# Designs tried in a protein design run: designed miniproteins, single chains, continued (4). Part 73

Each design is a single chain, and the fold is of that chain. pLDDT is the mean over its residues in the fold that is shown.

## One batch from the design tools (miniprotein)

Design m14522
Fold by ESMFold2-Fast:
Structure m14522 (fold): chain A 72 residues (1-72)
Amino acid sequence: MREEALKKVEEVAEEAEKKGHLKTAEALRQASRDIEDPEKLKEIAEKAEKGIKAGAPDELVAHQIREEIEKL
């Protein structure tokens, strides 16, 4: 459901901002505007969340999100 996917994206974006991952938060919000498929949007948010938790740098996680947007 799109509403559930958008809520997940915003939740992960807020956690990214709290950790100083500002580029990741911006990329996630961009994905929520450019990607209409709620399943793909949720997948992107979940991958970003795992990357942040694993200690991946902001630039790497943001780049991965932008690559997914580019493939649209």
Scores: mean pLDDT 81

Design m14523
Fold by ESMFold2-Fast:
Structure m14523 (fold): chain A 86 residues (1-86)
Amino acid sequence: MMEVEPEEILEEVEKALEEMRREGRERQAEILEWTKKVLEELKKKKDIEKMKELALRTQHIIALSETDPAAAEAALEELKKEVEKW
């Protein structure tokens, strides 16, 4: 598989954040802002695998928020708990 650079992961999240703000999707933008802050910390630790994991799980939560906002919030709470252990 092609390797992604940590900077590319951050750029993808930033672009998603800008798109959510453009569309007025404020809650999704808040989720992505939190994700960006955690990704910046993981980048300092050189933990690219956790950066990939966080980005993927956040994408799933954003997608889920379109059909089941309650399940998306529950998934976000679980992700935040796991991130505290990182």
Scores: mean pLDDT 77

Design m14524
Fold by ESMFold2-Fast:
Structure m14524 (fold): chain A 64 residues (1-64)
Amino acid sequence: TDIGKVLEIAGEIAEEIKKEKGLAPSERLSDEERQRVIDEAARRAAELYGEDPAVARAIVEGAM
């Protein structure tokens, strides 16, 4: 598992969600938005790199 790549994907998704919601880059995500980042990052990592979705989710959760 490439932890760095999974975390990079999570960062990109967090930035996308902030733009969608009109939040500043320094704003904290809500718990609901953080859960969206976790779920979408895990799904995207599984799609791009063949990661186990459960493992990818655990990595993102541990970093947030």
Scores: mean pLDDT 75

Design m14525
Fold by ESMFold2-Fast:
Structure m14525 (fold): chain A 81 residues (1-81)
Amino acid sequence: TEEKKNEIKKLMIEALRYALDAPKEVFDEIKKLIGEAADALDKGDYKKAIELLEKAAAKAEPYNPKAAELLKRAKEIAEEL
C-alpha cells in the first residue's frame, strides 16, 4: 500500500541520518543502496527493495546499530507488500 511505502521511505531517511557516523565512503555506499531500494519500491520490485535494504543494514551495522535497526524495520514492512 502507499501508506506502507511512505513508512519505508521515512525509515530510510531516518537511517541515513544515523549512518552519517560511518566513514564517508561507507556512507556513500549505504546511501547508494538505499537510493536503489527506493527506486525498486517505486517500480514495484519489492524483492529487489528487500535485498537492497538488507545489504544497506549489514553495511550500517558496524558503524551505527540504530541505522541498521531502522533499515531492518523498513525491510520487514517491504516484506508485507
Scores: mean pLDDT 87

Design m14526
Fold by ESMFold2-Fast:
Structure m14526 (fold): chain A 77 residues (1-77)
Amino acid sequence: FAAGARAAMQAVADRLLSLADTESVDDLLKQLDTAARVLLQAAGRVPDPAEREEAIREVERIKEEAKKRLQEIGKEK
């Protein structure tokens, strides 16, 4: 699950970042937050504590990296 959660979050982040030139940064940040919330909720249901913690950590890490990138793009506009 941790690898799947990481891949899903990364795919969402990459897709939203690719839209940053044509879409509202505020809307993209909202979509990123929504996707991360769904994945974090799913990760919280993983019964193995170590795998659950890894999945949560990876989703949060990718979310924060993408959020910083989107905010930087928004500040340049």
Scores: mean pLDDT 78

Design m14527
Fold by ESMFold2-Fast:
Structure m14527 (fold): chain A 66 residues (1-66)
Amino acid sequence: MAALRAQARAAGLTDDQIDALLARVKAEGLTPEQAQRLIDLEKAIADAMKRIEASVAKLAKQRELK
């Protein structure tokens, strides 16, 4: 699964996240296309989490500044 690992790294996933994803692919018998969709979803979740963290930091800064 070197190609999937390379794609996941390019998407910004950590090695631990990649290992967990590949383990799930094997356990559930997912196709390469389904595995790629999981990588895309994990990246989208990470991007959304980063936006949430930025919003939370902005709100915390505004509350601290009062």
Scores: mean pLDDT 74

Design m14528
Fold by ESMFold2-Fast:
Structure m14528 (fold): chain A 74 residues (1-74)
Amino acid sequence: VSDEQLEAFGANVARFAQAAYGLDAAAAEAVGKRVIEWGKANPAAVQDVLNRKDTPAAQAFEQHVHALAREAAA
């Protein structure tokens, strides 16, 4: 996974968190950055998500994104 792909992915997660959880731009950006940080530690799971593969790793990552967005909304 390239840094550009991770940054684009983080930006998409930030937009999702803002729309789905009502986060302001700063909080949504923070969620996106946390997702990028997790993605650097778990590149295989991120690659599965980017390739639209339905794997347990991809499902766990989706759950993690929702958990981070809920934490930021609290």
Scores: mean pLDDT 77

Design m14529
Fold by ESMFold2-Fast:
Structure m14529 (fold): chain A 100 residues (1-100)
Amino acid sequence: SLQEVIELFEKKSPEEQAEIALWFLDKMIELAKKHGLDDEVKYFEELRKKIEEALQAGDEKALRRTVIEMLHRFSVFMQLHPELKEEYEKILEEVKKRLE
C-alpha cells in the first residue's frame, strides 16, 4: 500500500531516499510514456530534476520536501489512472523491497 511505502521512506537516510525515489520516478516516467501521459511525464521529470539538484547541493530539507511532493503526486496519479493499477502496484511492491 502507499501508506506502507511512505512509512518505509521516513526510516531511510536522505541519500537512500534519493536513490530509491530516482528509481521510482524513472519507472513512473516509463509507465507514463508507455501510455502517452505527456503531462504526467513532464511532472515526474521535474520531480526527478529537483531530487538530483537537492542531492548535489546537500540540501536535506529540499530533498525531504521533494520526496513528499513525489508521494503526493503519485496519490493523484492513482486517482486519475485507476486503469493502470496493476502496473503501478507492481512498481510500488518493488519500491517497498528496495526500502527494506
Scores: mean pLDDT 85

Design m14530
Fold by ESMFold2-Fast:
Structure m14530 (fold): chain A 108 residues (1-108)
Amino acid sequence: MEEEIEELRKRAPELLLYHGRKALEAMEAGDFRGAAEHTEIIGYIYYLLGNKEEAASLFLGAADTYELLGDLEKAEEYRRIAEGILKGDPEVLERAVEELKEAVEELE
């Protein structure tokens, strides 16, 4: 896991630029679900970079978006992720690593 986290940290600037752009494009198109999905990836990047408070804030913002869309299950899931990030839950860290590995594969 440590070696995988190090490699993902090296890809963080590229992932932030890509998903930040995609989140803005989704917002401009009125695709708030798509914007929230890209915000999830950005949140995991901030978590791996050690910015836990910023990561949790991103997940809480995405949760509020899902609640406004009527997706209460996703809203609750994202609030649990934010809580796990703040508590240092190892399962949330493992989830972040797997999600970011997939995001890196999508860039290639």
Scores: mean pLDDT 86

Design m14531
Fold by ESMFold2-Fast:
Structure m14531 (fold): chain A 86 residues (1-86)
Amino acid sequence: SSLDEKIQQGDEYYQQGLEYFQKGDYEKARDYFERAAKLYTEAEAYLGASWALGNLSTAYTLLGDDKKADEYGDKAVEASRKYYQM
């Protein structure tokens, strides 16, 4: 698929993640943010990747998985750095 198709699909998953996060369904929010982060990263859409990875980190914190929260937080920072170096 084209880069635009990956970004559009990533945006759709990201919005689903935000909706479930707002409802307190952190497990579904996690799943959607993981899908969004993967698509944004594959498309080199680093700003979207940073947002999705940051929210994924927060979802893992709320699920009590501090190790994964730290891992995804670090990835979010790296994606943000790549965006500002473009």
Scores: mean pLDDT 91

Design m14532
Fold by ESMFold2-Fast:
Structure m14532 (fold): chain A 73 residues (1-73)
Amino acid sequence: MESGRRAREDAERARDAARQAKTVEQAIGATLAGIGAGVEARLLASGWSAREARELAEEAVRTGLRAMDEAAS
């Protein structure tokens, strides 16, 4: 009985941990994509070329990642 119960509890915890990790990764990804799109749109509206707007938006996403890493403590 104890062996079967342990296996079920371990499997359930592993599934919950994987679900939580996936949800956090999806939230981070969506937030960074939103930042990039917002920066790109503003640069395009300001007369920057599509290429320059994209490159600067990618840099903004990298800056956002670093800020999130620094805030995680």
Scores: mean pLDDT 73

Design m14533
Fold by ESMFold2-Fast:
Structure m14533 (fold): chain A 68 residues (1-68)
Amino acid sequence: MKITEVDEHTLLVEIDGTKITAYFDEKGNLSRTNVSGEFTLNSGRALAAIFEGGTKDGAIKSIKEAMS
């Protein structure tokens, strides 16, 4: 798994051949996600963790905790 902070509003999560891009609004709240590649149970878990986190920093923390 690889987490990349692309910019202040964009997070890229690469897991099991899936790429999840999470976009955050001007208030720092999760706005939308885009998913490309194969969708697996692990990509589903990472996506759920992004929604749980709600913010970029929260998403990073939630993904690390869920995938540990």
Scores: mean pLDDT 85

Design m14534
Fold by ESMFold2-Fast:
Formats: sequence, C-alpha cells, structure tokens
Structure m14534 (fold): chain A 72 residues (1-72)
Amino acid sequence: MVSDGEIAVAVAEIALAVDIVTARNKSPEAYKKAQELADKYLERVTSAANAGNLDEARKILREARKELAKID
C-alpha cells in the first residue's frame, strides 16, 4: 500500500511536470530554469514527506508552483 508521503511526492512530481511543460512552450531558457527550480523544490518536498511532515510538503509544493509560474 502506498504511504501518504509517497502519494504527496507523486502529486508533486505530476504537478511540477505540468508546470515544466508550460515553461517549455515559452523558450528553451524558461524550460531549463523550470527544470532546475522543480528539481530543487522536489528535493525539499521529498525531504518533508520522508520526515512525515505532509503539511510542510504541501506548502513547499505551493511555493514551487508559484515560483514556476513567474518564469517568463
């Protein structure tokens, strides 16, 4: 059975992948920047989820999506 932490990480991976695809449609530079930011935030989400801090994991994902949305 999948743990709540594993579900939180999977949700973050899917959400960030959508945001990366959106950035890819803007420029190669935006795509690279989105990938670098997503990787950094995914590490933080994974760390929080592994610590059992699901609220922190969700907060980090929200921050990540907000930052990726600023990429032009």
Scores: mean pLDDT 82

Design m14535
Fold by ESMFold2-Fast:
Structure m14535 (fold): chain A 73 residues (1-73)
Amino acid sequence: GEPAEGTVRVTGEDGRSLELPVRGDSNDFGAAAAVAVGELGADPRRAKVEVTGDGGPAAEAAAQKALASLQAA
């Protein structure tokens, strides 16, 4: 398929947020969510993730799955 373009935004418990631009497939949105959590230094159990742009439900699901994986680690 054609690459999707959008952003992944992660917000920590303290209200700090980080946005990363993403271009690719749903896996790229998941990877960006994990990177954003790490760079922000957020607690994954208290962080929120939001996807915007043309990635659709698959990109959102991948980003949420990445956050859930970090919560389990």
Scores: mean pLDDT 82

Design m14536
Fold by ESMFold2-Fast:
Structure m14536 (fold): chain A 74 residues (1-74)
Amino acid sequence: GKELQKRIEALEQIRPYAKDPEKVQKGLEEARKLLEEGDYEGAQKKIEELEATTEFDTSPEALEAIKRVAEAME
């Protein structure tokens, strides 16, 4: 539960740098709902889908933000 919540929070921090931030936000809301309902498998699968399908801006600001979030998750 806690690990999945941290992954959701990390994706929320980098969401503004995604090419489609609103799509990422919708996916994060769905993942949070599944987690709240106790569907940990569904929440994990949704988070993995977002991580695999989310395309990010390659600007210096986006790369720096993604790096900081990755470091914070360790």
Scores: mean pLDDT 76

Design m14537
Fold by ESMFold2-Fast:
Structure m14537 (fold): chain A 75 residues (1-75)
Amino acid sequence: SPDLSGAAAGGAAGSAGGSPEQRAAGAKNFTVYGLQGDAEGAAAAVKAMGGDDAAANATLSGGPEGSRALAEAGS
């Protein structure tokens, strides 16, 4: 099996969503899917950003609507 421990730790620590721009783009996609009521698309966007922590950080850049959508999806 591939060694995923370093990659997972790096992702969680600060590279989970890649660059700040990439995380901001993910937050926009998450917000768009949330507005469309597409929970699966929103969840996929969160996963693409490296998980809930990366999505939360990106959503703070995307504004209050994104934060609300993330909170609802994360519950």
Scores: mean pLDDT 53

Design m14538
Fold by ESMFold2-Fast:
Structure m14538 (fold): chain A 103 residues (1-103)
Amino acid sequence: SEKEEKLRFLRRLLGRFYGTVVDHLDAPLAEAQAALDAEFERISEELKKNLTPEQYEKVLEVLEKFRAEVRAILADPSLSREEQLNRLTALYEKALKEIEKIV
């Protein structure tokens, strides 16, 4: 169905964004943040082409919140790598659930 195709597309994009986060966990903070911003812009362009304007605005809001929360986790020097990964995984799962409600 069209809804199932949109959900597969959105899960793929969110997975790609999360992959960028995980790939940059050992990078300097500024480099990790720059990579996240670049990937966010690419994802935003793909969303705009494939979603209705209303769906685009709602999904973008979820992804902007996810990006902000990821940045906070990456910038927190009190967190161990294990604690960072646990929090990032929980944020990813939360973002998936929020996106699935939009389409």
Scores: mean pLDDT 86

Design m14539
Fold by ESMFold2-Fast:
Structure m14539 (fold): chain A 83 residues (1-83)
Amino acid sequence: MTPEEALEALYDAARELMLAMGWSDDEADRFAAEVRRLVADPEAALALLDEIGKRGTPETQGGAETLKGLAAGAAALLEAARA
């Protein structure tokens, strides 16, 4: 598996997780796009994930925290592949 294939798989998984959590298609698409931007602008992506977490119920906030970890893992994987 290439780093690009792994990142694309994570992008798709993040989008599907957002949809499964009851987020709209538009919100899921925006979140997935921000996950793709982690390597270029990780601070902006993490700030968006934090804002999403603040808006939710306790259950939604827990899900957002899981998605933050998933996104951070993808960024670390791509950074390791570039090293």
Scores: mean pLDDT 58

Design m14540
Fold by ESMFold2-Fast:
Structure m14540 (fold): chain A 69 residues (1-69)
Amino acid sequence: ARAAERAALAAVRDATQALLRALLEEGLADPERVLAGAEVDPDAREVTAASIRVTWGGPELRPQLEAAL
């Protein structure tokens, strides 16, 4: 349980950092403010800000982030 929770938190952190990079690359004026209002959906495994969605989980996260960025 504890190890699974730690892995899930790390995956969310990685997805959030990838979302921040995507917001910065799109040239948004206030990317950190937009990210502070981000919606995290643990059931869908998504973090969403400024209509950009990033899914987290397992080995599939990397190719999904590459496709999004």
Scores: mean pLDDT 59

Design m14541
Fold by ESMFold2-Fast:
Structure m14541 (fold): chain A 65 residues (1-65)
Amino acid sequence: EELKKKAQEALKKMNEAMDKMVSYIREIRKNPEKKEELTKKFNEARDELVKASQEYKKYIEEIKK
């Protein structure tokens, strides 16, 4: 139960990071003057996605044991 909850939390973080990445790409297209600032935020969201995906995989593997 606890591991399933943590896996769901990691999945939620992945979805939130993906939504941020999409949002920042759209903003860069609308406001090119903010490209540098938004690219930095995009890279931060990408790093959040990678971290959350690794956590999700770890919890799913533990559940299957």
Scores: mean pLDDT 82

Design m14542
Fold by ESMFold2-Fast:
Structure m14542 (fold): chain A 55 residues (1-55)
Amino acid sequence: SPSDVQQLQQQISIYQSAITQIRSDSSLSDDQKQRLISILDDRIRDLQRQQDRMS
């Protein structure tokens, strides 16, 4: 449904914003940033695959 697609797009945007915040966070080490970004990137890919199946 359109509302399901909108919800997926909103969640992807939230994770993308979180990645931007993590990249600019001077309190985190490069290793910590890489791990967190990898987790969020995996979640974004899963959501994009879900969106593709709905199209």
Scores: mean pLDDT 85

Design m14543
Fold by ESMFold2-Fast:
Structure m14543 (fold): chain A 75 residues (1-75)
Amino acid sequence: SAKEQARQQILALLQERVAQMEQQLQDALRAGKISQAQYDALREQLAREMEQVRKYLESLSLPELQEILRELQQV
């Protein structure tokens, strides 16, 4: 459906940002800038936030999803 397609496109864009953040965390861990415990805690927090966003997007109408997608594509 159009609603599911819009939701998937938003999630794909957010997942790209998450992948970049995960790479930055891995680089920081390898460089000794953060501890293993800090790395694990930050990854767990990121995963929980993404699950909350996913649930929130399920509650939105198609016009609301299309507006979010438009704004994300312009940034």
Scores: mean pLDDT 86

Design m14544
Fold by ESMFold2-Fast:
Structure m14544 (fold): chain A 77 residues (1-77)
Amino acid sequence: LNAAKKAVEGMKKAREAGDEFDYEVWEALLLIHYGIAISEKDYDTAIEIFRLAIEADPDNEVFREGLKKAEELKKKA
């Protein structure tokens, strides 16, 4: 979760600077940490990662779909 929080901070700074490349790099790192959490069946961490990401970028549909998927996987566990 700490690494995902740093990725969210990186995304916010990249958006403030208008650096789309840095934003995409931090987004990719966030998604990697989400994938690790899902592979470990740590659905609470996966949910929290996307909640933080949605707060940073509420227009990003990838984060909303990811949250929905993580919540569904938790219900089936």
Scores: mean pLDDT 78

Design m14545
Fold by ESMFold2-Fast:
Structure m14545 (fold): chain A 85 residues (1-85)
Amino acid sequence: DVEAEVERMARALEETLGAELVGRTSEYDPEYDRHTATARLRTYDPLFKREAEITITAVSGGRNPYSHQPIKHTMFFSFREIPAP
Protein backbone atom coordinates (compact mmCIF):
# COMPACT_ATOMS: atom_id res chain seq x y z
CA ASP A 1 0.00 0.00 0.00
CA VAL A 2 1.56 3.28 -1.16
CA GLU A 3 0.11 5.28 1.74
CA ALA A 4 1.59 2.89 4.30
CA GLU A 5 4.99 2.93 2.54
CA VAL A 6 5.08 6.74 2.46
CA GLU A 7 4.02 6.90 6.13
CA ARG A 8 6.76 4.45 7.17
CA MET A 9 9.41 6.47 5.32
CA ALA A 10 8.12 9.77 6.74
CA ARG A 11 8.33 8.36 10.27
CA ALA A 12 11.88 7.18 9.64
CA LEU A 13 12.87 10.69 8.51
CA GLU A 14 11.14 12.24 11.54
CA GLU A 15 13.12 9.94 13.84
CA THR A 16 16.53 10.11 12.12
CA LEU A 17 16.62 13.73 10.89
CA GLY A 18 14.19 15.39 13.31
CA ALA A 19 12.04 16.35 10.32
CA GLU A 20 8.49 17.61 10.86
CA LEU A 21 5.56 16.30 8.82
CA VAL A 22 3.92 19.24 7.02
CA GLY A 23 1.40 17.53 4.76
CA ARG A 24 0.04 14.32 3.26
CA THR A 25 -2.01 13.61 0.15
CA SER A 26 -3.45 10.42 -1.29
CA GLU A 27 -5.07 10.22 -4.71
CA TYR A 28 -6.57 7.63 -7.02
CA ASP A 29 -6.71 8.43 -10.73
CA PRO A 30 -9.40 6.22 -12.33
CA GLU A 31 -8.36 7.24 -15.87
CA TYR A 32 -4.96 5.58 -15.38
CA ASP A 33 -5.88 3.19 -12.51
CA ARG A 34 -3.07 4.77 -10.48
CA HIS A 35 -2.63 5.28 -6.75
CA THR A 36 -0.36 8.12 -5.59
CA ALA A 37 0.63 8.95 -2.01
CA THR A 38 2.76 11.96 -1.03
CA ALA A 39 4.22 13.22 2.24
CA ARG A 40 6.00 16.55 2.75
CA LEU A 41 8.43 17.11 5.61
CA ARG A 42 10.39 20.13 6.80
CA THR A 43 13.83 19.95 8.36
CA TYR A 44 16.56 22.44 9.24
CA ASP A 45 19.90 22.11 7.48
CA PRO A 46 22.49 23.26 10.08
CA LEU A 47 25.34 23.24 7.55
CA PHE A 48 23.71 25.85 5.28
CA LYS A 49 21.52 27.41 8.01
CA ARG A 50 18.28 27.08 6.05
CA GLU A 51 15.12 25.05 6.07
CA ALA A 52 14.73 22.17 3.64
CA GLU A 53 11.58 20.48 2.38
CA ILE A 54 11.63 16.74 1.68
CA THR A 55 8.89 15.28 -0.51
CA ILE A 56 8.25 11.53 -0.58
CA THR A 57 6.05 10.24 -3.41
CA ALA A 58 4.99 6.64 -4.01
CA VAL A 59 3.09 5.52 -7.11
CA SER A 60 1.47 2.14 -7.79
CA GLY A 61 -0.44 0.92 -10.83
CA GLY A 62 -1.49 2.68 -13.98
CA ARG A 63 -0.09 2.82 -17.48
CA ASN A 64 2.20 5.26 -19.22
CA PRO A 65 -0.18 7.57 -21.15
CA TYR A 66 2.03 7.55 -24.26
CA SER A 67 3.40 3.98 -24.42
CA HIS A 68 0.50 2.25 -22.58
CA GLN A 69 3.08 0.10 -20.76
CA PRO A 70 2.23 -0.75 -17.14
CA ILE A 71 3.94 1.45 -14.55
CA LYS A 72 5.65 -0.55 -11.82
CA HIS A 73 5.44 0.48 -8.17
CA THR A 74 7.98 3.29 -7.56
CA MET A 75 8.98 5.70 -4.78
CA PHE A 76 10.73 9.04 -5.29
CA PHE A 77 12.35 11.57 -2.98
CA SER A 78 12.89 15.22 -3.78
CA PHE A 79 14.72 17.84 -1.72
CA ARG A 80 14.28 21.59 -1.88
CA GLU A 81 15.95 24.18 0.28
CA ILE A 82 13.93 27.11 1.61
CA PRO A 83 15.79 30.42 2.10
CA ALA A 84 16.41 31.35 5.74
CA PRO A 85 14.63 34.51 7.02
Scores: mean pLDDT 70

Design m14546
Fold by ESMFold2-Fast:
Structure m14546 (fold): chain A 94 residues (1-94)
Amino acid sequence: MEARERVRRLAEEVRRALTEQGHGEFGELFAEALVRAFERGLISLEEAERLARRVIAGEPLDVAEPAARAVLVEMQAILGGIPLEEARASLERG
């Protein structure tokens, strides 16, 4: 399987698993950020697989890991630089 196709499948698995856990909005944000980080060459396929497994298992991301930080930066970019807590509050109000 092509690496890009494998990462897109990981993104779908993350969306599904986190939606089933009641965290669908976070799942969509993380999945999109994971794909962006990989397509920009910031993380490897192995790092993407490891991060996806951690998030699906409900484990926190280690912000000291460069790969985890790359995904978190892409999440912030998707939110337009809005902190996650403020973005959540805005979605709950609108």
Scores: mean pLDDT 76

Design m14547
Fold by ESMFold2-Fast:
Structure m14547 (fold): chain A 75 residues (1-75)
Amino acid sequence: SDLEKAKEALEKAEKSKDVNEGGKAGGEAGRMALNGGGDEEVARRARHIVEKSKLPGARLGGAAALRGLQDAGVA
């Protein structure tokens, strides 16, 4: 399902040290969450990643997911 893909992409973003890899995975997570109806859960997890992660890729990925959801009016 798109929600499962969103969670998988967000997990990839959370583990990313590389900014480009993390940003791409985070953007995919936000997009899949919008399609799958998991936007609130993905937004909450992405906020946690941005606040707590020390990995640059994870922080950018979380921010990218949040930005996509905010631009769609759901976060």
Scores: mean pLDDT 80

Design m14548
Fold by ESMFold2-Fast:
Structure m14548 (fold): chain A 101 residues (1-101)
Amino acid sequence: TAEEEEQKYEDEIRARFDVLIDEVLALLAGSTPANRDEVLEQMKALADAAIDSIPGLHPGVKERLKAILHGLIDEVLTMSDLASARAVLREAFDSLIEMLR
């Protein structure tokens, strides 16, 4: 049914965001003042790749999502606590999934 197709699409996007959260947090755990700019570039590249991998999104929606994720990454990189960073990323991605409905 159309509802089953919508749910499968949402589940696929959610799974992609879960992978992105884990990858971003792994980079954050390895970040130091000396490598902060490199870590930031790697995080933004991962976010861009994750968004570009989502099928069926209008190019304008992809650009908007990338901009939102880049701002979120800038915020997360300032955080000292990985649990708080994970919570912020999860809440933001839940909001992005809601926007895609």
Scores: mean pLDDT 80

Design m14549
Fold by ESMFold2-Fast:
Structure m14549 (fold): chain A 66 residues (1-66)
Amino acid sequence: MTKAEELAHHLATLLAQGKSIDEAIAEVEKRAKELGGSVEVERTDDYTVVTIKVGDDEIKARIPNP
């Protein structure tokens, strides 16, 4: 599992535990920055798209809006 995939899994876990999208993103962004990475957030009407970048690894997580 890449570091970006680990952070995406952590995001999914936080959401499953009942954290809001904003709270989950904030925790993942903090961890990504500690690893020298970044998080980009794109909000659409149907989805919040979170792009996690760490080193050469990139993963996009699509979260349905409530």
Scores: mean pLDDT 80

Design m14550
Fold by ESMFold2-Fast:
Structure m14550 (fold): chain A 69 residues (1-69)
Amino acid sequence: MSAEEVKKLLEEKGIEVVGAGESGDLIYLVFPSKEDAEKAVELLEELGYTTVQPPQELDGLYLAVFRKP
């Protein structure tokens, strides 16, 4: 699944995503809130993704990095 497909999946589940990108097997996601980021971690880990970087606050936004299953 591409970063854009992951973003759409999360948005369909009610999780807001402000940015998405990928590099190799890594997906970078940016969230407007800690709550959205934490919900995304739980959902993606259930889908077999590995959290490489847990949500980090950056200038009012939250960045998390995942490895594809």
Scores: mean pLDDT 85

Design m14551
Fold by ESMFold2-Fast:
Structure m14551 (fold): chain A 86 residues (1-86)
Amino acid sequence: NEELKEKLRKIYEELLEEAKKLEEEGKYLEAAEKYLELGNLMATYLEELEATPEEAKKVYEKAAELYEKAGKNELAENARKLAESL
């Protein structure tokens, strides 16, 4: 379904832009939350987004790194476990 793929791609692009902007602003907790949402979107819609499990893993790992920068070590561990589950 091309319409579904186009809508998912737009959500993907918007989440990625928001995550990058928050990271550039030093808002590491908010950025981590957006990368976590992006990872979940990718993991759920791998086929529609033409994404791989490896790519979704890297997004979860990015969320974990940013949670660590925010001092949220347990949230970082949870994000890494999501990456390991793929």
Scores: mean pLDDT 89

Design m14552
Fold by ESMFold2-Fast:
Structure m14552 (fold): chain A 102 residues (1-102)
Amino acid sequence: MEYAERARRLAEEIAGKPVAELLARAVEELERAGDVDAARTFAKLLEFLKKVVEGAPLEELNKFLHSVADASDLTEEKVKEILEKLEEEIREMREAIARERA
């Protein structure tokens, strides 16, 4: 029930911070490393967060997620899991940014 607020906060944090650009570059690096599936997943998660910032309703967000995972059944529980993993990745990327910026 709180996933919408959590997603909104994550999207604001990503969109307004250098983390958003680092995420985009991570997609490019994953593609260069040959990890196309991971790159695709990150790109789709970024699009999902953009829709959250735009205020899209849950039903529309769920349809979007379902379209990118066509072979899977997507539920609120799955959305929460995605948000949790993305939050963890953002935390790790911030640590990387802090190390790169002198």
Scores: mean pLDDT 56

Design m14553
Fold by ESMFold2-Fast:
Structure m14553 (fold): chain A 80 residues (1-80)
Amino acid sequence: SFEEEAKELEKKAAEAGKNGDAKGAVEYTYELGLLAIKNGDFGLANRALVSLDNVIQSSKDEEVVKLAEKYKKELEEKLK
């Protein structure tokens, strides 16, 4: 179900972040945002965007910031 898949992606993003896998956390958050848009859950999609924006503002890893910026832009384009 959508709810089970969303919960698993949220769990994977949180565990990646906890383990220092910033790239993995960003990738799982992006997948969560895509899943939310596909299922019309714009609240969850906006929460994914906020999470990506937090990475852009807080991360000192240039490659992680670039990835988060790319994914944020792609999600925003799909929400237009």
Scores: mean pLDDT 88

Design m14554
Fold by ESMFold2-Fast:
Structure m14554 (fold): chain A 95 residues (1-95)
Amino acid sequence: SLEEWIRERAAKYKIELTDEALAWLIETLRPLSEDDEHLKILADIFFEELSKYIDKPVTLDKEELEALFEELRKPVLDEEKIKEIIERAYKKNGK
């Protein structure tokens, strides 16, 4: 399924999405994509860009994913803010 593909692709980049985060991502990318294959490409690009800030496995909820999506869409990246969002997720996930 589309959902399983996105989960597997995220996992390749050390990203785990909550069910709400996954649903939000699909709903957000759907109007930006022509079909499910295009949506998969957009999701892969997003995870690859995000992976630059991920040094260990992270679980992202809807609020964290939405904030990261907005930051990565800015014309000039605020890398410190992106790192702060990831650091908050790490603290929430525990080790």
Scores: mean pLDDT 87

Design m14555
Fold by ESMFold2-Fast:
Structure m14555 (fold): chain A 64 residues (1-64)
Amino acid sequence: SVYERTAEELGRAAIEADGERAERRVRLIRESMKSPEEQAEAIRSLLGKLVGQQEAEELYKRAL
């Protein structure tokens, strides 16, 4: 789905920003029982804490 691809793209950006710490957090979100949309939103929230909310929202909209 579009959300699965979005979660992958945002997860990659989070890992680039914070390395192994972000990788562990992204993996936990993606291995969760959440829907693809909920996973993408959770990773966007994580990315917002790392690079800022405005940049994270722009990346999320671009990936959708």
Scores: mean pLDDT 83

Design m14556
Fold by ESMFold2-Fast:
Structure m14556 (fold): chain A 93 residues (1-93)
Amino acid sequence: KEKELEGRAKGYEGDLDRVLAQVEAEGSPETAARYRQLADEKRAQADKSTPEEKANLLKEAVDEVGKDRVEQSRAEMEALMRQGGADFLAARA
């Protein structure tokens, strides 16, 4: 149903907004700006597309941001573990 496709697109837009708000709240303005740019580019493409293509493009944006968010979290955890090894780092400073 056409309304279901529109609903899916709005759902993905909501998912994007939620992830962007979360990243911004975590105090990562550079990462938040990067995700917003990616989302804006996908939204611009979606606006020129059919409802089905729009839903697919927005889903792609959510998936890309989600994947990068997971990789970013891994990098942050790596940095925290490196901070835990401060005595090792201090020995090299």
Scores: mean pLDDT 69

Design m14557
Fold by ESMFold2-Fast:
Structure m14557 (fold): chain A 79 residues (1-79)
Amino acid sequence: GPEKERILREGLRRLEQARTLDEIARIFDETMQKLLDKGYISEIDLGIGHLILAVGKVIGDLEWTKEQVTRFFTRLLRE
């Protein structure tokens, strides 16, 4: 619905401008929490997203992490 799309598009805009892994983590957590609170995602979706973020943090790859989170948010937009 329009609200789910608005939340995800806001997350994507913020993600585009993120310069650190900590910024990506904050954007991710805020976006996913809003979606979870409104029932737009499941706990499984949250878990998958958190695994992506955790891998990015472990490997320390900013570009890879931005790409994977962008792909994840874009997939949620299509559901």
Scores: mean pLDDT 86

